# Designed miniproteins, single chains, continued (4): the designs that were tried, part 82

Each design is a single chain, and the fold is of that chain. pLDDT is the mean over its residues in the fold that is shown.

## One batch from the design tools (miniprotein)

Design m14831
Fold by ESMFold2-Fast:
Structure m14831 (fold): chain A 71 residues (1-71)
Amino acid sequence: LRSLRIKAIAKALQVTPDYLTNRYPGLSDVELARQLRKDALFDNISIPQHILDLLKSSPLIPQEVIDELSL
């Protein structure tokens, strides 16, 4: 189930699942979300609302991950 959630997050961010698993090994889903926000895949810009909307549309992504990304 975690691998399916990583794939859903990767698809929404338009990156490969391998990018997320290799860059952020051993992190929980919430910790991964926090680190993605800090590392700014968008050059220190907050994650765009349309990406958050895509994540919310996925039944595989927990609300706690979305809440962390929307800080």
Scores: mean pLDDT 64

Design m14832
Fold by ESMFold2-Fast:
Structure m14832 (fold): chain A 87 residues (1-87)
Amino acid sequence: DKNKQVGEIFIKILKEEGTELGIEDPEEIGKHLRESGLTDEEIDELIEAYKKSFEEAKKKFITIIAQRDAELKKEEAEKYAEEILKE
């Protein structure tokens, strides 16, 4: 599922590079998220949350994943996002 792959990349960027290094072109991330099947509205919300803080962006992304899969609870969505990041 490419949405999961792109989500993992976005969360990794937020945690490892994200706001800590100050990504100059969050719109580039938005383009990749859009190509993965996320809506423009979802992408805009993620980018706006990211501009506030990486924690807000992470929470927003987890919420979007939960909404997209419908069956996920917020707590389970957080566990799901963590599983995507695990190797």
Scores: mean pLDDT 59

Design m14833
Fold by ESMFold2-Fast:
Structure m14833 (fold): chain A 74 residues (1-74)
Amino acid sequence: LENLRNQAREEAKKLSEEEQVKLARSLAEESLSASEEERSQLMAQINGILDALTSEEAIQEVQKIRLEALRKLS
């Protein structure tokens, strides 16, 4: 998972802040229908995006997206 997180961080750095937030939202939505193993990988990718973000507003938005997904999964 650390390797997936690191890879996602490097890929996210190539994207605009808006694209990073959009990607995190898509990954979170995908996690709702994913298997437990796939969900772990998707969450690692979202964490990678969080590692790449520098804007407080964008970080808060992605953290909210992540938290909402986790709440729906219970």
Scores: mean pLDDT 82

Design m14834
Fold by ESMFold2-Fast:
Structure m14834 (fold): chain A 72 residues (1-72)
Amino acid sequence: VAPQPPVTRIEVRPATPRELAELLGVSVGTARRLGYVIEVEGDTAVVHYLEGSPEARERGLEHARRVVRLTS
């Protein structure tokens, strides 16, 4: 297992409910309820959030900020 690098950047990308469901391996309904998923790509936490949902974007950003703090 490759060591996880420290996360220092946050990127946000809009995603459809279907794209979130595919990323999480869950139903579209569950993906809509969760509203976001975070993938770590190198030093970057990528927040995929429900397009058109500012609340999902904000929750994802807050989660990603915690990931940055925990890995720094």
Scores: mean pLDDT 77

Design m14835
Fold by ESMFold2-Fast:
Structure m14835 (fold): chain A 66 residues (1-66)
Amino acid sequence: MEFKDGQTVEVVSKPAIDLTTGKIYEPGTKFTMGNVKVLPNGLIQAVDVATGNVILFGAEGVRVVA
């Protein structure tokens, strides 16, 4: 699956983490991504465009919905 700026993803199996606040995005949470990066360890780093905060998640933990 290709992760792109402007896509909305839903957390489905593994929580995503807001690196600024420590807030956990539980399964069922949706957010729109900006500045998407694939890290060397295979984790995805993106900005939640609603907050401007950096979110860290695994590719298998989310699905693209828009």
Scores: mean pLDDT 81

Design m14836
Fold by ESMFold2-Fast:
Structure m14836 (fold): chain A 90 residues (1-90)
Amino acid sequence: MKEEEEKKKKEEIKFELEQLKAFALMAKSVLQLILRKNPNDQSAKEKLQQLQNLIKEIDNLIENIDSYTIKELEEKVKEIKKRILDIIKS
């Protein structure tokens, strides 16, 4: 793979991670509204904590993107997508 092709793919992955972070922040805001109406909703509290941890992981990946291979980044993006979807579906 040429260096220019690798750089371009990492920029695309970074953009996707930023979009996933934006989506997780939106879901977090919705859960915070639910907790304002029912402060004892333990399911919502657990989901909020999971989303906060996920946002932190995304930030860490973006900051350290050059430390990972493209294949490792693609695998991590797939895992993050699944985790966001599982939190929202529950």
Scores: mean pLDDT 84

Design m14837
Fold by ESMFold2-Fast:
Structure m14837 (fold): chain A 100 residues (1-100)
Amino acid sequence: SLREKIEELIEETIYIIDDYLSTVVSEEKREAFVKELRKVLYEIAEKLLNGEISAEEAEEEALRRARELAEKYGLSEEATEAVLTAVKKMFDRIKELLES
């Protein structure tokens, strides 16, 4: 289903982000950041799946909230850019799924 494919993309994206951050951020900060980001991505995905927002609006909201979380947890600019790049790549794949 579309839901299962989007959830798989979220988990793959979280895995990539978590793996990268494990090399540059303390374990405690990494775990807290990843937990909150995962929640944000699932909340946005639910709105998208329910037809409440467009894929473009979902991407904009996800990038904004990911940036806010990066600031909250004191991530470097480099780490923040890596996170935002991964999230953007995830939404590129979600848009492909929606066009199918």
Scores: mean pLDDT 89

Design m14838
Fold by ESMFold2-Fast:
Structure m14838 (fold): chain A 75 residues (1-75)
Amino acid sequence: DAARLEAVKAKALRDIDGAIAYLEGLKKSEPEKAAKYDASIEALRRAKRDVEAARSVQEVMDAVNAAIEELKKAF
């Protein structure tokens, strides 16, 4: 269902954009950890591209889960 896929993508993209904004804020308050936050932001930007390219709800979930696992390794 294309409508369901687009809705799931829209939510995932909003959640990723929110996470990027949050990490950019942390980078300003904790400049000593800037490199760590930059790496996490780049992982989220890759996930955003993967979500945009996804052709199924499962592909969106796989992209989001991969980003969550990368963030867990960083923190």
Scores: mean pLDDT 85

Design m14839
Fold by ESMFold2-Fast:
Structure m14839 (fold): chain A 99 residues (1-99)
Amino acid sequence: MSDLELGFEYAREAAEIDEKHKEEILEAAERAEKLYKEDPVKGAKEAAKRMGEFTKLLKDNPEAASQMAAAQHFFDSAYDKEKSKLLQSLLQQLSLLLS
């Protein structure tokens, strides 16, 4: 399972624990997954940002907040991986231009 898929799993668990925010969390996760398919860097970045916002929103539900913090961690990891892949691609292009 990818870091993005793990992030989605933890977000879903948080949504099941906190029914008040369930639909918003699941919609945000689905939107991020779709965006990630088209643009992995943007998708992972949006997922990390949005789940961070939900972690703050879930402050009164520590169990849901804990699952959401785990989701944010995995989305941050996915974002870092995709940034690293993009940077490596850009460095390879630059290397080809300098040769």
Scores: mean pLDDT 80

Design m14840
Fold by ESMFold2-Fast:
Structure m14840 (fold): chain A 98 residues (1-98)
Amino acid sequence: RLEEVRRRLRELGERARAEITALARERASPADQPYGQAAGDATAVAIELILDRELRELALAGARALAAEMGEVAAEVIALAEKHVREGEEAARRLLEA
């Protein structure tokens, strides 16, 4: 079951990374796009580490800090990161309750 949870969390993490990177590519300035990519990467790490609360919260804090550098787009990237981490928590809970 842990391997199935890990596989599912990797899938969710890749989806989060892709969506955050796409948002940054569409709306952020070229100078801020690396922050969007880094925030997406940090969000994927938070999802993979969903079962370790301390590491998950650290990775999500990193994602928020990176997103905060993106000016007008910051709030949207932070909201998207928080949404994906919450979805990862729900998915992990469901798989562990089975």
Scores: mean pLDDT 84

Design m14841
Fold by ESMFold2-Fast:
Structure m14841 (fold): chain A 83 residues (1-83)
Amino acid sequence: SWEELKREMDERERRAAERLVELLSKPHSVDDEELQREVEEIAGESNSLLLALASHRAIGNKRLTQEDLEELRELAEEILKKL
């Protein structure tokens, strides 16, 4: 049903947001290729985070800056507040 689909989508968004907040709350470096890959993988599980990631890339940025990572973390925190 639509209600079941929406619940599953909200749960996926929540899990992705929680994982991203946890990852980015730890000390990290933007030069860490594994961190860049993990952020991309986690964002891919969330429609909102994937759209934000794509927006940063559309402006010619192939690597996330520290500012990009902070914006994604803030977006993930906002997703958790709304769900």
Scores: mean pLDDT 76

Design m14842
Fold by ESMFold2-Fast:
Structure m14842 (fold): chain A 110 residues (1-110)
Amino acid sequence: MEEEFDFGGEIKSTGAKFEGKGTLRYDANGELVELKGKVKVTTSDGSTFEAEFSIRREGDEVLLTFIATKEGIDALAEAMGAEVVERKEITDPKSGKKIYKVTLRVPAPP
């Protein structure tokens, strides 16, 4: 089963604002296994970045994976105060643009 949702907020320490849309995916037992979506981040200077994200829970950790340009990834990591676990540069074969797949570690909610 899949459900769509909208989200948004502000990171007061940086002044960054974010808004996005996502899809929640549940397993056969009704437990949430995956969250995917797109997020738009507006920094305090008015710059805007878009990123695709996936959130997956592994034990007591939440892994956030973002696919975006370098500036979008750096802005998101800074805005969230998250630890960068993995950063991989890839070239989109259709557009030729450099995109980054970054995995961030955040504490799981209680």
Scores: mean pLDDT 64

Design m14843
Fold by ESMFold2-Fast:
Structure m14843 (fold): chain A 100 residues (1-100)
Amino acid sequence: SEEERKIQIKTFFLSLGVEIEDEEIEKVELFLDPDGDGLISVEEFREKIRKLAKLSDEELDKLIKEADKDGDGYVDFWAFLEEFSKKPELKELREKAKKL
């Protein structure tokens, strides 16, 4: 649902130290996936996350390995985001995202 997608986006970016407001959700979705197909290259993913969050190259590399687990050079971004946001260690951030 749109509400679940919003919570997933907010949870992910909160884990990166960034708070996304409701009015920014559509802009973030379009920025991350302008074609609407959910597929992004690992290099595009790296550059887009770098622009939205202050991460070290080592933190970005770890995130990319998690997102591109099969090593094909592409990320199914929305599928990754859904699974990432369900991590047990992110429970408190998910609850915060629901209230934002």
Scores: mean pLDDT 79

Design m14844
Fold by ESMFold2-Fast:
Structure m14844 (fold): chain A 78 residues (1-78)
Amino acid sequence: SPEELEQLRRLGAELQRLVQELQAAHDQGAPRSELLALLQRIAAVLQRIAELEPSRRPLLAQELRALAKHYGLPDVPF
């Protein structure tokens, strides 16, 4: 629906912003707890995207795991 497409577009923009915040926090030497909190917020956005597009869930799970590994963070449930 047009409403679902607009929601996906909004979620995509939120995801991009959170990934940028995570990178900036990491570059600034933020504590691991702050980086993990940002990763958990990213996981929540990815869950909402997966609910709207279930076929993307395996790729989104892989991206979340790759992001956690890149920043030396524990895996977040997805």
Scores: mean pLDDT 90

Design m14845
Fold by ESMFold2-Fast:
Structure m14845 (fold): chain A 87 residues (1-87)
Amino acid sequence: PVPSVEEQRAEAERLTAEIRELIARGYTASPAEQQRLLREVVLRASELAELRDLAKKRGDEELAAFLDRQLAEVGRLVAEFLAHRAA
């Protein structure tokens, strides 16, 4: 069965929270550990993107917009982390 809108929102919030924690850990991690953490971030971001694509396919514009905002926040956090790492 397809998850409810409430379940999809909760899952998206969980994925976003986990991404925030992984990125926070990355700031004090070794280069090898940063690479591992970024792979974990990519996997969770992919799950968010799948939820967003499912919402769009089903015509749930409100849920799709919510998920787009979660993905935008994740993108911002990743960009800030990569800029810090490159310095």
Scores: mean pLDDT 86

Design m14846
Fold by ESMFold2-Fast:
Parts: structure tokens; sequence; C-alpha cells
Structure m14846 (fold): chain A 91 residues (1-91)
């Protein structure tokens, strides 16, 4: 039986966009992979767009993105909706 070499790790790009209210001070995106790795991005302004590139191992890897927004004059962050991204290696 001829074994094919394992497929190379495929880079996958995740984009998460959050519109901030006009009084927003900053926001944070936390991207969590199924292996427990964490990427955190911070920005200021009207719109947050975060792009992350990760290598996928095996046929599927799951990532979850969590959003946190801080308004001017507030000391705390409000959590936004979590998004789930599923990346697959090419066959």
Amino acid sequence: VVEFPPLPQAPVTFTATVELPEDADKGILALVASDGSLTIKETKGKTFTFTETRLVRGPRQVFKAYYFIKKKGESTYEAGLAKTYVARAEP
C-alpha cells in the first residue's frame, strides 16, 4: 500500500469585524483555538477588523472569537457575541 505523504499544514485566515459605538474607547478580540492557544488583538476607533492566520493540523480545527468593547467613561468591558470558525485542511 502506497502511503501518501501527510498534507502540509494549511494556513487559514480568520476575519472578525465589530462596529463600535461612536463613544467607544477601545475593543479587544480574543481568538481561542481548540488546542487552547490564545491570540489577543486590541484597537481603538469606530470599527475593529482583526485578521489572524493559523496553521491547521489534521482534517479540522475549531476557533472561537470573543469580543470585548469598552466605552469612554466606563471602567469595564462589555462582552459581544462569540463567533465560531471551522478550518479544514485541503484534501
Scores: mean pLDDT 59

Design m14847
Fold by ESMFold2-Fast:
Structure m14847 (fold): chain A 83 residues (1-83)
Amino acid sequence: MLYLVTVTAYMEGDEKEELAKKLFEAAQADERVLAFGVEVLPDKVVVKLVGEEEAARAAAERLTAVAKEVGASKVEVEFEELE
C-alpha cells in the first residue's frame, strides 16, 4: 500500500538551506522511496515523498532524525494512504 509522507521541519535562519539539503539527500538514500518535493519557507522546510508502507515509515524516521540532528525546533510527519 502506497503512502504520501509529508515531513515538516521548523527552523529559522541560514541553517534552513543545510536542513533542506540534508533532508533531500536522506530522502533519496532509499531507492524504494520517490522524493518529489522540497520547499524552503521562511520558518520551515517541507519534504514530500511516496513509498510503500515500510519504506515510507523508514524514510519518515530517517528524515525526522536528520532534522533533529541539524537542529530543527519541531518536526511534524503526516502519512496519507494512497489508492
Scores: mean pLDDT 82

Design m14848
Fold by ESMFold2-Fast:
Structure m14848 (fold): chain A 68 residues (1-68)
Amino acid sequence: MSKEQLALRILTETLDRMRAAGLSEEQIAAFARAFADYWRSLDPSLSNEEAEARLREKAEELLAQALA
């Protein structure tokens, strides 16, 4: 699986969780933008495993912020 596919999978899984939690479209859009910004800042030389771990940590961090 490519890093891009991993990022998309984590994004879609988290968006589904946000919708299930009743978050607004504005909150969901803010999350998607912040996640995309993080993805663009990520070192492209990272392994798929390292990239997945960092992306999952960032998604959980951003989700926790949106739920607060």
Scores: mean pLDDT 84

Design m14849
Fold by ESMFold2-Fast:
Structure m14849 (fold): chain A 85 residues (1-85)
Amino acid sequence: DLTIALTGLHDALQLALQSTGKASQENIDEIKKNLAKIEALFPDNERIKALSAEILALLEAGKVSDEAAKEIAEGLKNVLKAIES
């Protein structure tokens, strides 16, 4: 269910905003890969563009813990699975 997957991703982003630390390069790369796939599927969706920009800004600022990055990566993977279903 896309709505459930999007809610999980939103919760992961809220955890990222409340966390401190540095994400592993593996989790950063997985997030960027999955964001690129989602954006390619929805190139004109303003909510998806805003979400992608927010996630990338958090990663570039170094404000995402590895635990939060893992949750974001899983949330993005679940969104992709829901879209492909």
Scores: mean pLDDT 77

Design m14850
Fold by ESMFold2-Fast:
Structure m14850 (fold): chain A 71 residues (1-71)
Amino acid sequence: MAEELNSLSLEQIEEAARRAIELAKKAMKEPGGEEKTAEIAEEMEYARSLLTDPEKRAVLERAIEEIREIL
């Protein structure tokens, strides 16, 4: 998993981050949405910790901040 994440291009990381934000926004409209949104944020924090590229980490960091603002 760590190797897989680090092999993704910056564009792929940006797309994944955008999808995670959209999933978080959708989750917040459903029963249990806060729990699901928190899980998404935690998964992204874990993914960020596995990334070695500072540009890719910055993309995930920004997405995590947006998701936490939704919470």
Scores: mean pLDDT 79

Design m14851
Fold by ESMFold2-Fast:
Structure m14851 (fold): chain A 90 residues (1-90)
Amino acid sequence: MMEQLEKEIEEFKKLTGKKEEIERKIEEMEKLSVEERLRIIVENREAANEGDEEALIETFAAMYVLSKELIENNSKEVAEEYAKLYREFL
């Protein structure tokens, strides 16, 4: 669900107060391959878990772009059906 993804990134921008940096990192991630984004997530895992803000921003930007492209490359209907299924088991 693209709306939920956009809401999550906007909330993260508000929480960190680093809207411009996050938007710049998203643009950088959009230019990378899926493999490169996954590598960034893996390499930043330890630092992000320790609360390094730059690592968290970079990881979140990579995850956002990866999720967005996955939604755009797959049917929006598939994402909506998964959301319905999860709601039925709440």
Scores: mean pLDDT 70

Design m14852
Fold by ESMFold2-Fast:
Structure m14852 (fold): chain A 92 residues (1-92)
Amino acid sequence: MTREEALEIAKEIAEKYPEIKEKVEEALEKGKEDPELRDYYEALALGLAANAAFEDPEYQEEGVKLAEMAKELLAEYSEKEKELRELKKLLE
């Protein structure tokens, strides 16, 4: 599953579950406004959709893939933040 496919499935799940729709849409909009935090916000959207998917028999397998993608995006974000903190230490 590609990142784009995962985000489309997350949006589809969010349309089915009104309680997460607002949070998913907010996360995706924040990612658009701050491209440096896009991986973090897209991971939040995927994680919210994955949690809803685990309770839905139609999306259980897709939920696992969304959770895996969210984990990968959070790991990439964490590495970027770590590199920025190390650069700041060199300037201090």
Scores: mean pLDDT 78

Design m14853
Fold by ESMFold2-Fast:
Structure m14853 (fold): chain A 88 residues (1-88)
Amino acid sequence: STVTITVKVTFDGSNPSSTTASISGSSGSTEGFTVSVTAPSALEILQGNFTFTVTVTKGDITVEATLEVSPADYLSGGTFEVEVTVDL
């Protein structure tokens, strides 16, 4: 069975420590699911890579998805959504 989790990522490019992830939607039960986000590193930003890694975990199952943003969106910050499909 598959469950699609919609993850809301909120960030500010001037303060990467303020980056947060939360569940904003799901095709099924959210019980036992946790989400986290890793902002792009200083090296990745220097290379023009503005990709956030979103991790969805349920027990021993871990699935990663990427959220790619423009340099302008990274600098302005905001809230973006990404869908992660987990096979249970």
Scores: mean pLDDT 82

Design m14854
Fold by ESMFold2-Fast:
Structure m14854 (fold): chain A 96 residues (1-96)
Amino acid sequence: MEMEEIEKFVEENEQQEVLDEAKRLLSSPDPREQARGYLLALEMLKKLSAEEIDKAAIAELSALFRAAVDADPEGLARAIAEIAGLDPAEVEAALA
C-alpha cells in the first residue's frame, strides 16, 4: 500500500523535510500528488505534540489543501481513498 511508503517517509525524515515535501506535493496540479501531501501532513501531525507544531506551516498546508479540494473534490477524494485504502464516497463526504 502507498500508505506504508508515506508512514516510512515520516519515520525516516526530519519534521522540516516532511513539511517541505507535503507543501511541494499539495502545490502540484495532480490530485494524486495532493493526496500524498495531505496524508504526509496527517502522519507527521500524529507524531508531534501541540507545542512542536509550526502553526504558520500548518496554516499554509491547510490553505493549499483547501485550494486542492475546491479545484477537484472528487479526484482528490478518490486519490486519498486509493492511497489510504478507504471508500472514495466516504472520503468525498468528509471533504464536503
Scores: mean pLDDT 77

Design m14855
Fold by ESMFold2-Fast:
Structure m14855 (fold): chain A 62 residues (1-62)
Amino acid sequence: ASMREERIERLVAYLRERYPDSKADDSQLRALARFVVDNSPPDASLEELEAYADKLFPALFP
């Protein structure tokens, strides 16, 4: 997989661990992860991607 795909999968794994009780399915988590990666700088750290996803998650999956 490309570095971009690896980052998306790492972010999906992070979201599953952080929000285990969420009803969000795998496709929804991957869509959010792709959005975060695609709307972040190419050199953004995983911590920065995680922080961005954490800001969006409660609004998308209340």
Scores: mean pLDDT 82

Design m14856
Fold by ESMFold2-Fast:
Structure m14856 (fold): chain A 82 residues (1-82)
Amino acid sequence: SEFEEKRKKAIDVAIEEVKKMKSLTPEQQEEIIARLKELKDKEYKSLNEFLGEIQRILDSFPEVDGEERIKILKKVKEEMEK
């Protein structure tokens, strides 16, 4: 339960970072956010598996540059490590 709650909160952090990206159109933001929300209902074997799923979603959107992907993943990891 505690790990599940941290996971949901970490996904919300990623969603907020996507919303702050002025380089993305509203349509692109909504698509990325929808994909991230799908992760809330999934189970993961480890933190690395969870981070890998977030990275796979972000990597599927070329509109998100590599520096923004690293920033999101770092913030998600920091939230999970609380």
Scores: mean pLDDT 82

Design m14857
Fold by ESMFold2-Fast:
Structure m14857 (fold): chain A 105 residues (1-105)
Amino acid sequence: GKPVLKKIEARATKDKVVITAELDASKGTVSLIGSLTLYNVLREHPLVVDGKVEADATKATITLTLKGASIEEGAEIARFAAEEIVEIVKKMGGEVVGPVEVRAV
């Protein structure tokens, strides 16, 4: 089935970004969205040195490890990751119904 994106929350520091996407989809689809997002982030942002995806049928959590980033760069990476999730969902023919929230600390 096509995914429904209900919410994205991203929290950024200079050392780590955590993105949580709440979806209505299969676990396989949620995991694929998370993995494609991680792949695209690693390609575009050299300050991201590692990443992890944890997924179930309702939620993907993407954790990015940053090296040498500023808080502003961490926030930009978090925004890019959130935008990638939205674009992947749309390309899959899915729907985006919920808020996208990005916070830097």
Scores: mean pLDDT 87

Design m14858
Fold by ESMFold2-Fast:
Structure m14858 (fold): chain A 69 residues (1-69)
Amino acid sequence: MREKLYEKAKELSKTLSLSEETLLELADLVAQQAEAQGWSTEQALEKFEQAAKESDRLHQQVQAAQAAQ
């Protein structure tokens, strides 16, 4: 599971504005939560991708709002 989350984090770091380091930290948190909750690898990947994209979107919205004054 963790291996697939790390691969997904590296893949997303190429398309998202978030750093690879931030995405890897998020992947670790999702992996810990998945182990605690008994999520499947597929569920963990889905939740990680959703969380990563939402975090990136929020970061971009803040940047856009500041640029718009």
Scores: mean pLDDT 78

Design m14859
Fold by ESMFold2-Fast:
Structure m14859 (fold): chain A 87 residues (1-87)
Amino acid sequence: MKTVVIDVDLSEATLAQLRAIAQVAKEAGYNIVLRGVSERAAMGAYVAALDEGVKVEKIELRPAERKITSPEEARQVMEDAIKAAEA
């Protein structure tokens, strides 16, 4: 299984946004590496990924270039990351 890196500020991410990311990763067959997350958001991301059956390979606490504000935006960021990984 391939791994995709999502490099966006998830500090204020909702469970719905995190589930959208996990669902897109599951549909494309990717494990996830997360960057730019807070410890609280990291816990939410693990729970969401577990619920969707996706593996979180690694969480990196780093400054992110972009902040997600909606589940639709979270899905788009993940789809863009997967597309970049496939190119």
Scores: mean pLDDT 72

Design m14860
Fold by ESMFold2-Fast:
Structure m14860 (fold): chain A 92 residues (1-92)
Amino acid sequence: LREHIEIVARGLEKYIATEAPLPDEEQAELEAALAAIAANLTPESREELREIARRLAEELLAKREAKQPAAPEEIAAARAKIEPIAEEFAAA
């Protein structure tokens, strides 16, 4: 589980930092990691995964804001996307 979460975290960090689509091989690795997380989710792991996703998203937003000053509206929109992603991982 943790190893798969780390793969997903690295993929998301790269995607958000570069805003470029991941190479097909990295995309496949990310999808396989997500499937493995979904297969091994417990209520405990669900809570941890949501927390990790939220923390990572905040760090990535902070890095992006430092690189490109963003309007509060853009930051709010990005945070709104984090919640569905965290919930989707928790619900998978």
Scores: mean pLDDT 61

Design m14861
Fold by ESMFold2-Fast:
Structure m14861 (fold): chain A 86 residues (1-86)
Amino acid sequence: TVTLSPLVAEELASGNTKFSATLTNNGAGSAQLFFYDTETGELLATSPLVGKGQTVTLTVESKSRNVTAKVLDGKGVVATTTASAK
């Protein structure tokens, strides 16, 4: 129903890391992409609702070293991916 890209982590000179992932909703209903700090569970970023046939790229800059991306649709969590920074 949904396609979630790998989560890309790019370390910045400031010591922050930029995390990016792309969500495509190929199914019925709406989906939404969330980024969480893997260790603390802190919500770092959320996408708009993504309707049928729509694509969104979510990007956040954070001091988090480990981030989990989760996709929720009307039935719950349907995809997850994770990335670590240096």
Scores: mean pLDDT 82

Design m14862
Fold by ESMFold2-Fast:
Order: structure tokens, then C-alpha cells, then sequence
Structure m14862 (fold): chain A 70 residues (1-70)
């Protein structure tokens, strides 16, 4: 879905964390079969631009990687 791509690209443009940026780039290349699961994750209010400064980036990355592995 173009909506998922736009959300990931938007997060990429706003993040200054290099590890999280690399992870978002990885998600953009994820198979479409995983996108329904990713959609729920991307709608999480924790992915609001202002919320990223309050998040542990390592924890967020781990949660998203586990979600992709399911």
C-alpha cells in the first residue's frame, strides 16, 4: 500500500537516529504479505514524530523486528 510507504518515508525524513533510520529503510523493502501486520504497528501513536524522542529506539527496533519475524 502507498499509505504504508508514505508513513515509513515520513518517519525516515523526521528521524535523526541512524539505527532507526536503517530499520525504516529495511521496512520499505519488506514483502507486501507482511504489510497488514506492519499497518497496525505504523498506526501506533508511538510512531508520531514527537513521540520518537521519548521512545527507547533500541526497544522500538526490537519490537518491529519481532513483528516482521512472525
Amino acid sequence: SEVVQRLLEGRLSLTTNPEYKEFLQRLLKAPEELWPKLFDFLLDPNFLPGGLDDLDPEEAIKEMEEYLSQ
Scores: mean pLDDT 60

Design m14863
Fold by ESMFold2-Fast:
Structure m14863 (fold): chain A 100 residues (1-100)
Amino acid sequence: GARETGELAERVAEEAERAAREAIELARELGGSEEIIREAERALEDARRAREAARRAAEGGSVEEAVGAAIAAIGAAIQAGLAARRAGASEEEARRLAGS
């Protein structure tokens, strides 16, 4: 149901938040530009919004809303991986952050 799908989406968003925080730290360590760091920070904000949307879906929304939140979270993780790669992270590390 919507609650179970929303709870799963919230978990996906929590993983995206972790990936974005790791991408921010990697970008700083590798001497990435302020622009690249802002891209990673935006991915974190997108992941947090996805988590809030997933939670709302679990508490009284629809399965469609929960799926939308999960898709948004996946997008945030991909953005985090791309930001890390642009900062100089390896292809393997960027792929790990993007989630598979």
Scores: mean pLDDT 88

Design m14864
Fold by ESMFold2-Fast:
Structure m14864 (fold): chain A 62 residues (1-62)
Amino acid sequence: SELAELGARFSAAVAAGDVEGARATLREIAELGGVPAPSDEETATPGGALLAGNRIMSAILG
């Protein structure tokens, strides 16, 4: 699944502290799922990106 592949890339980016990679991947996940994209402010830290990711994935899978 494309969503599963994007989710794996997002998790890897967050674990690596790659804020830019996490943000870019999460925007792709949001677009694929038809949910609002996260703000740059929400994704400025790895922890912020993780929280935004949990919200977006819950909205898509929910």
Scores: mean pLDDT 82

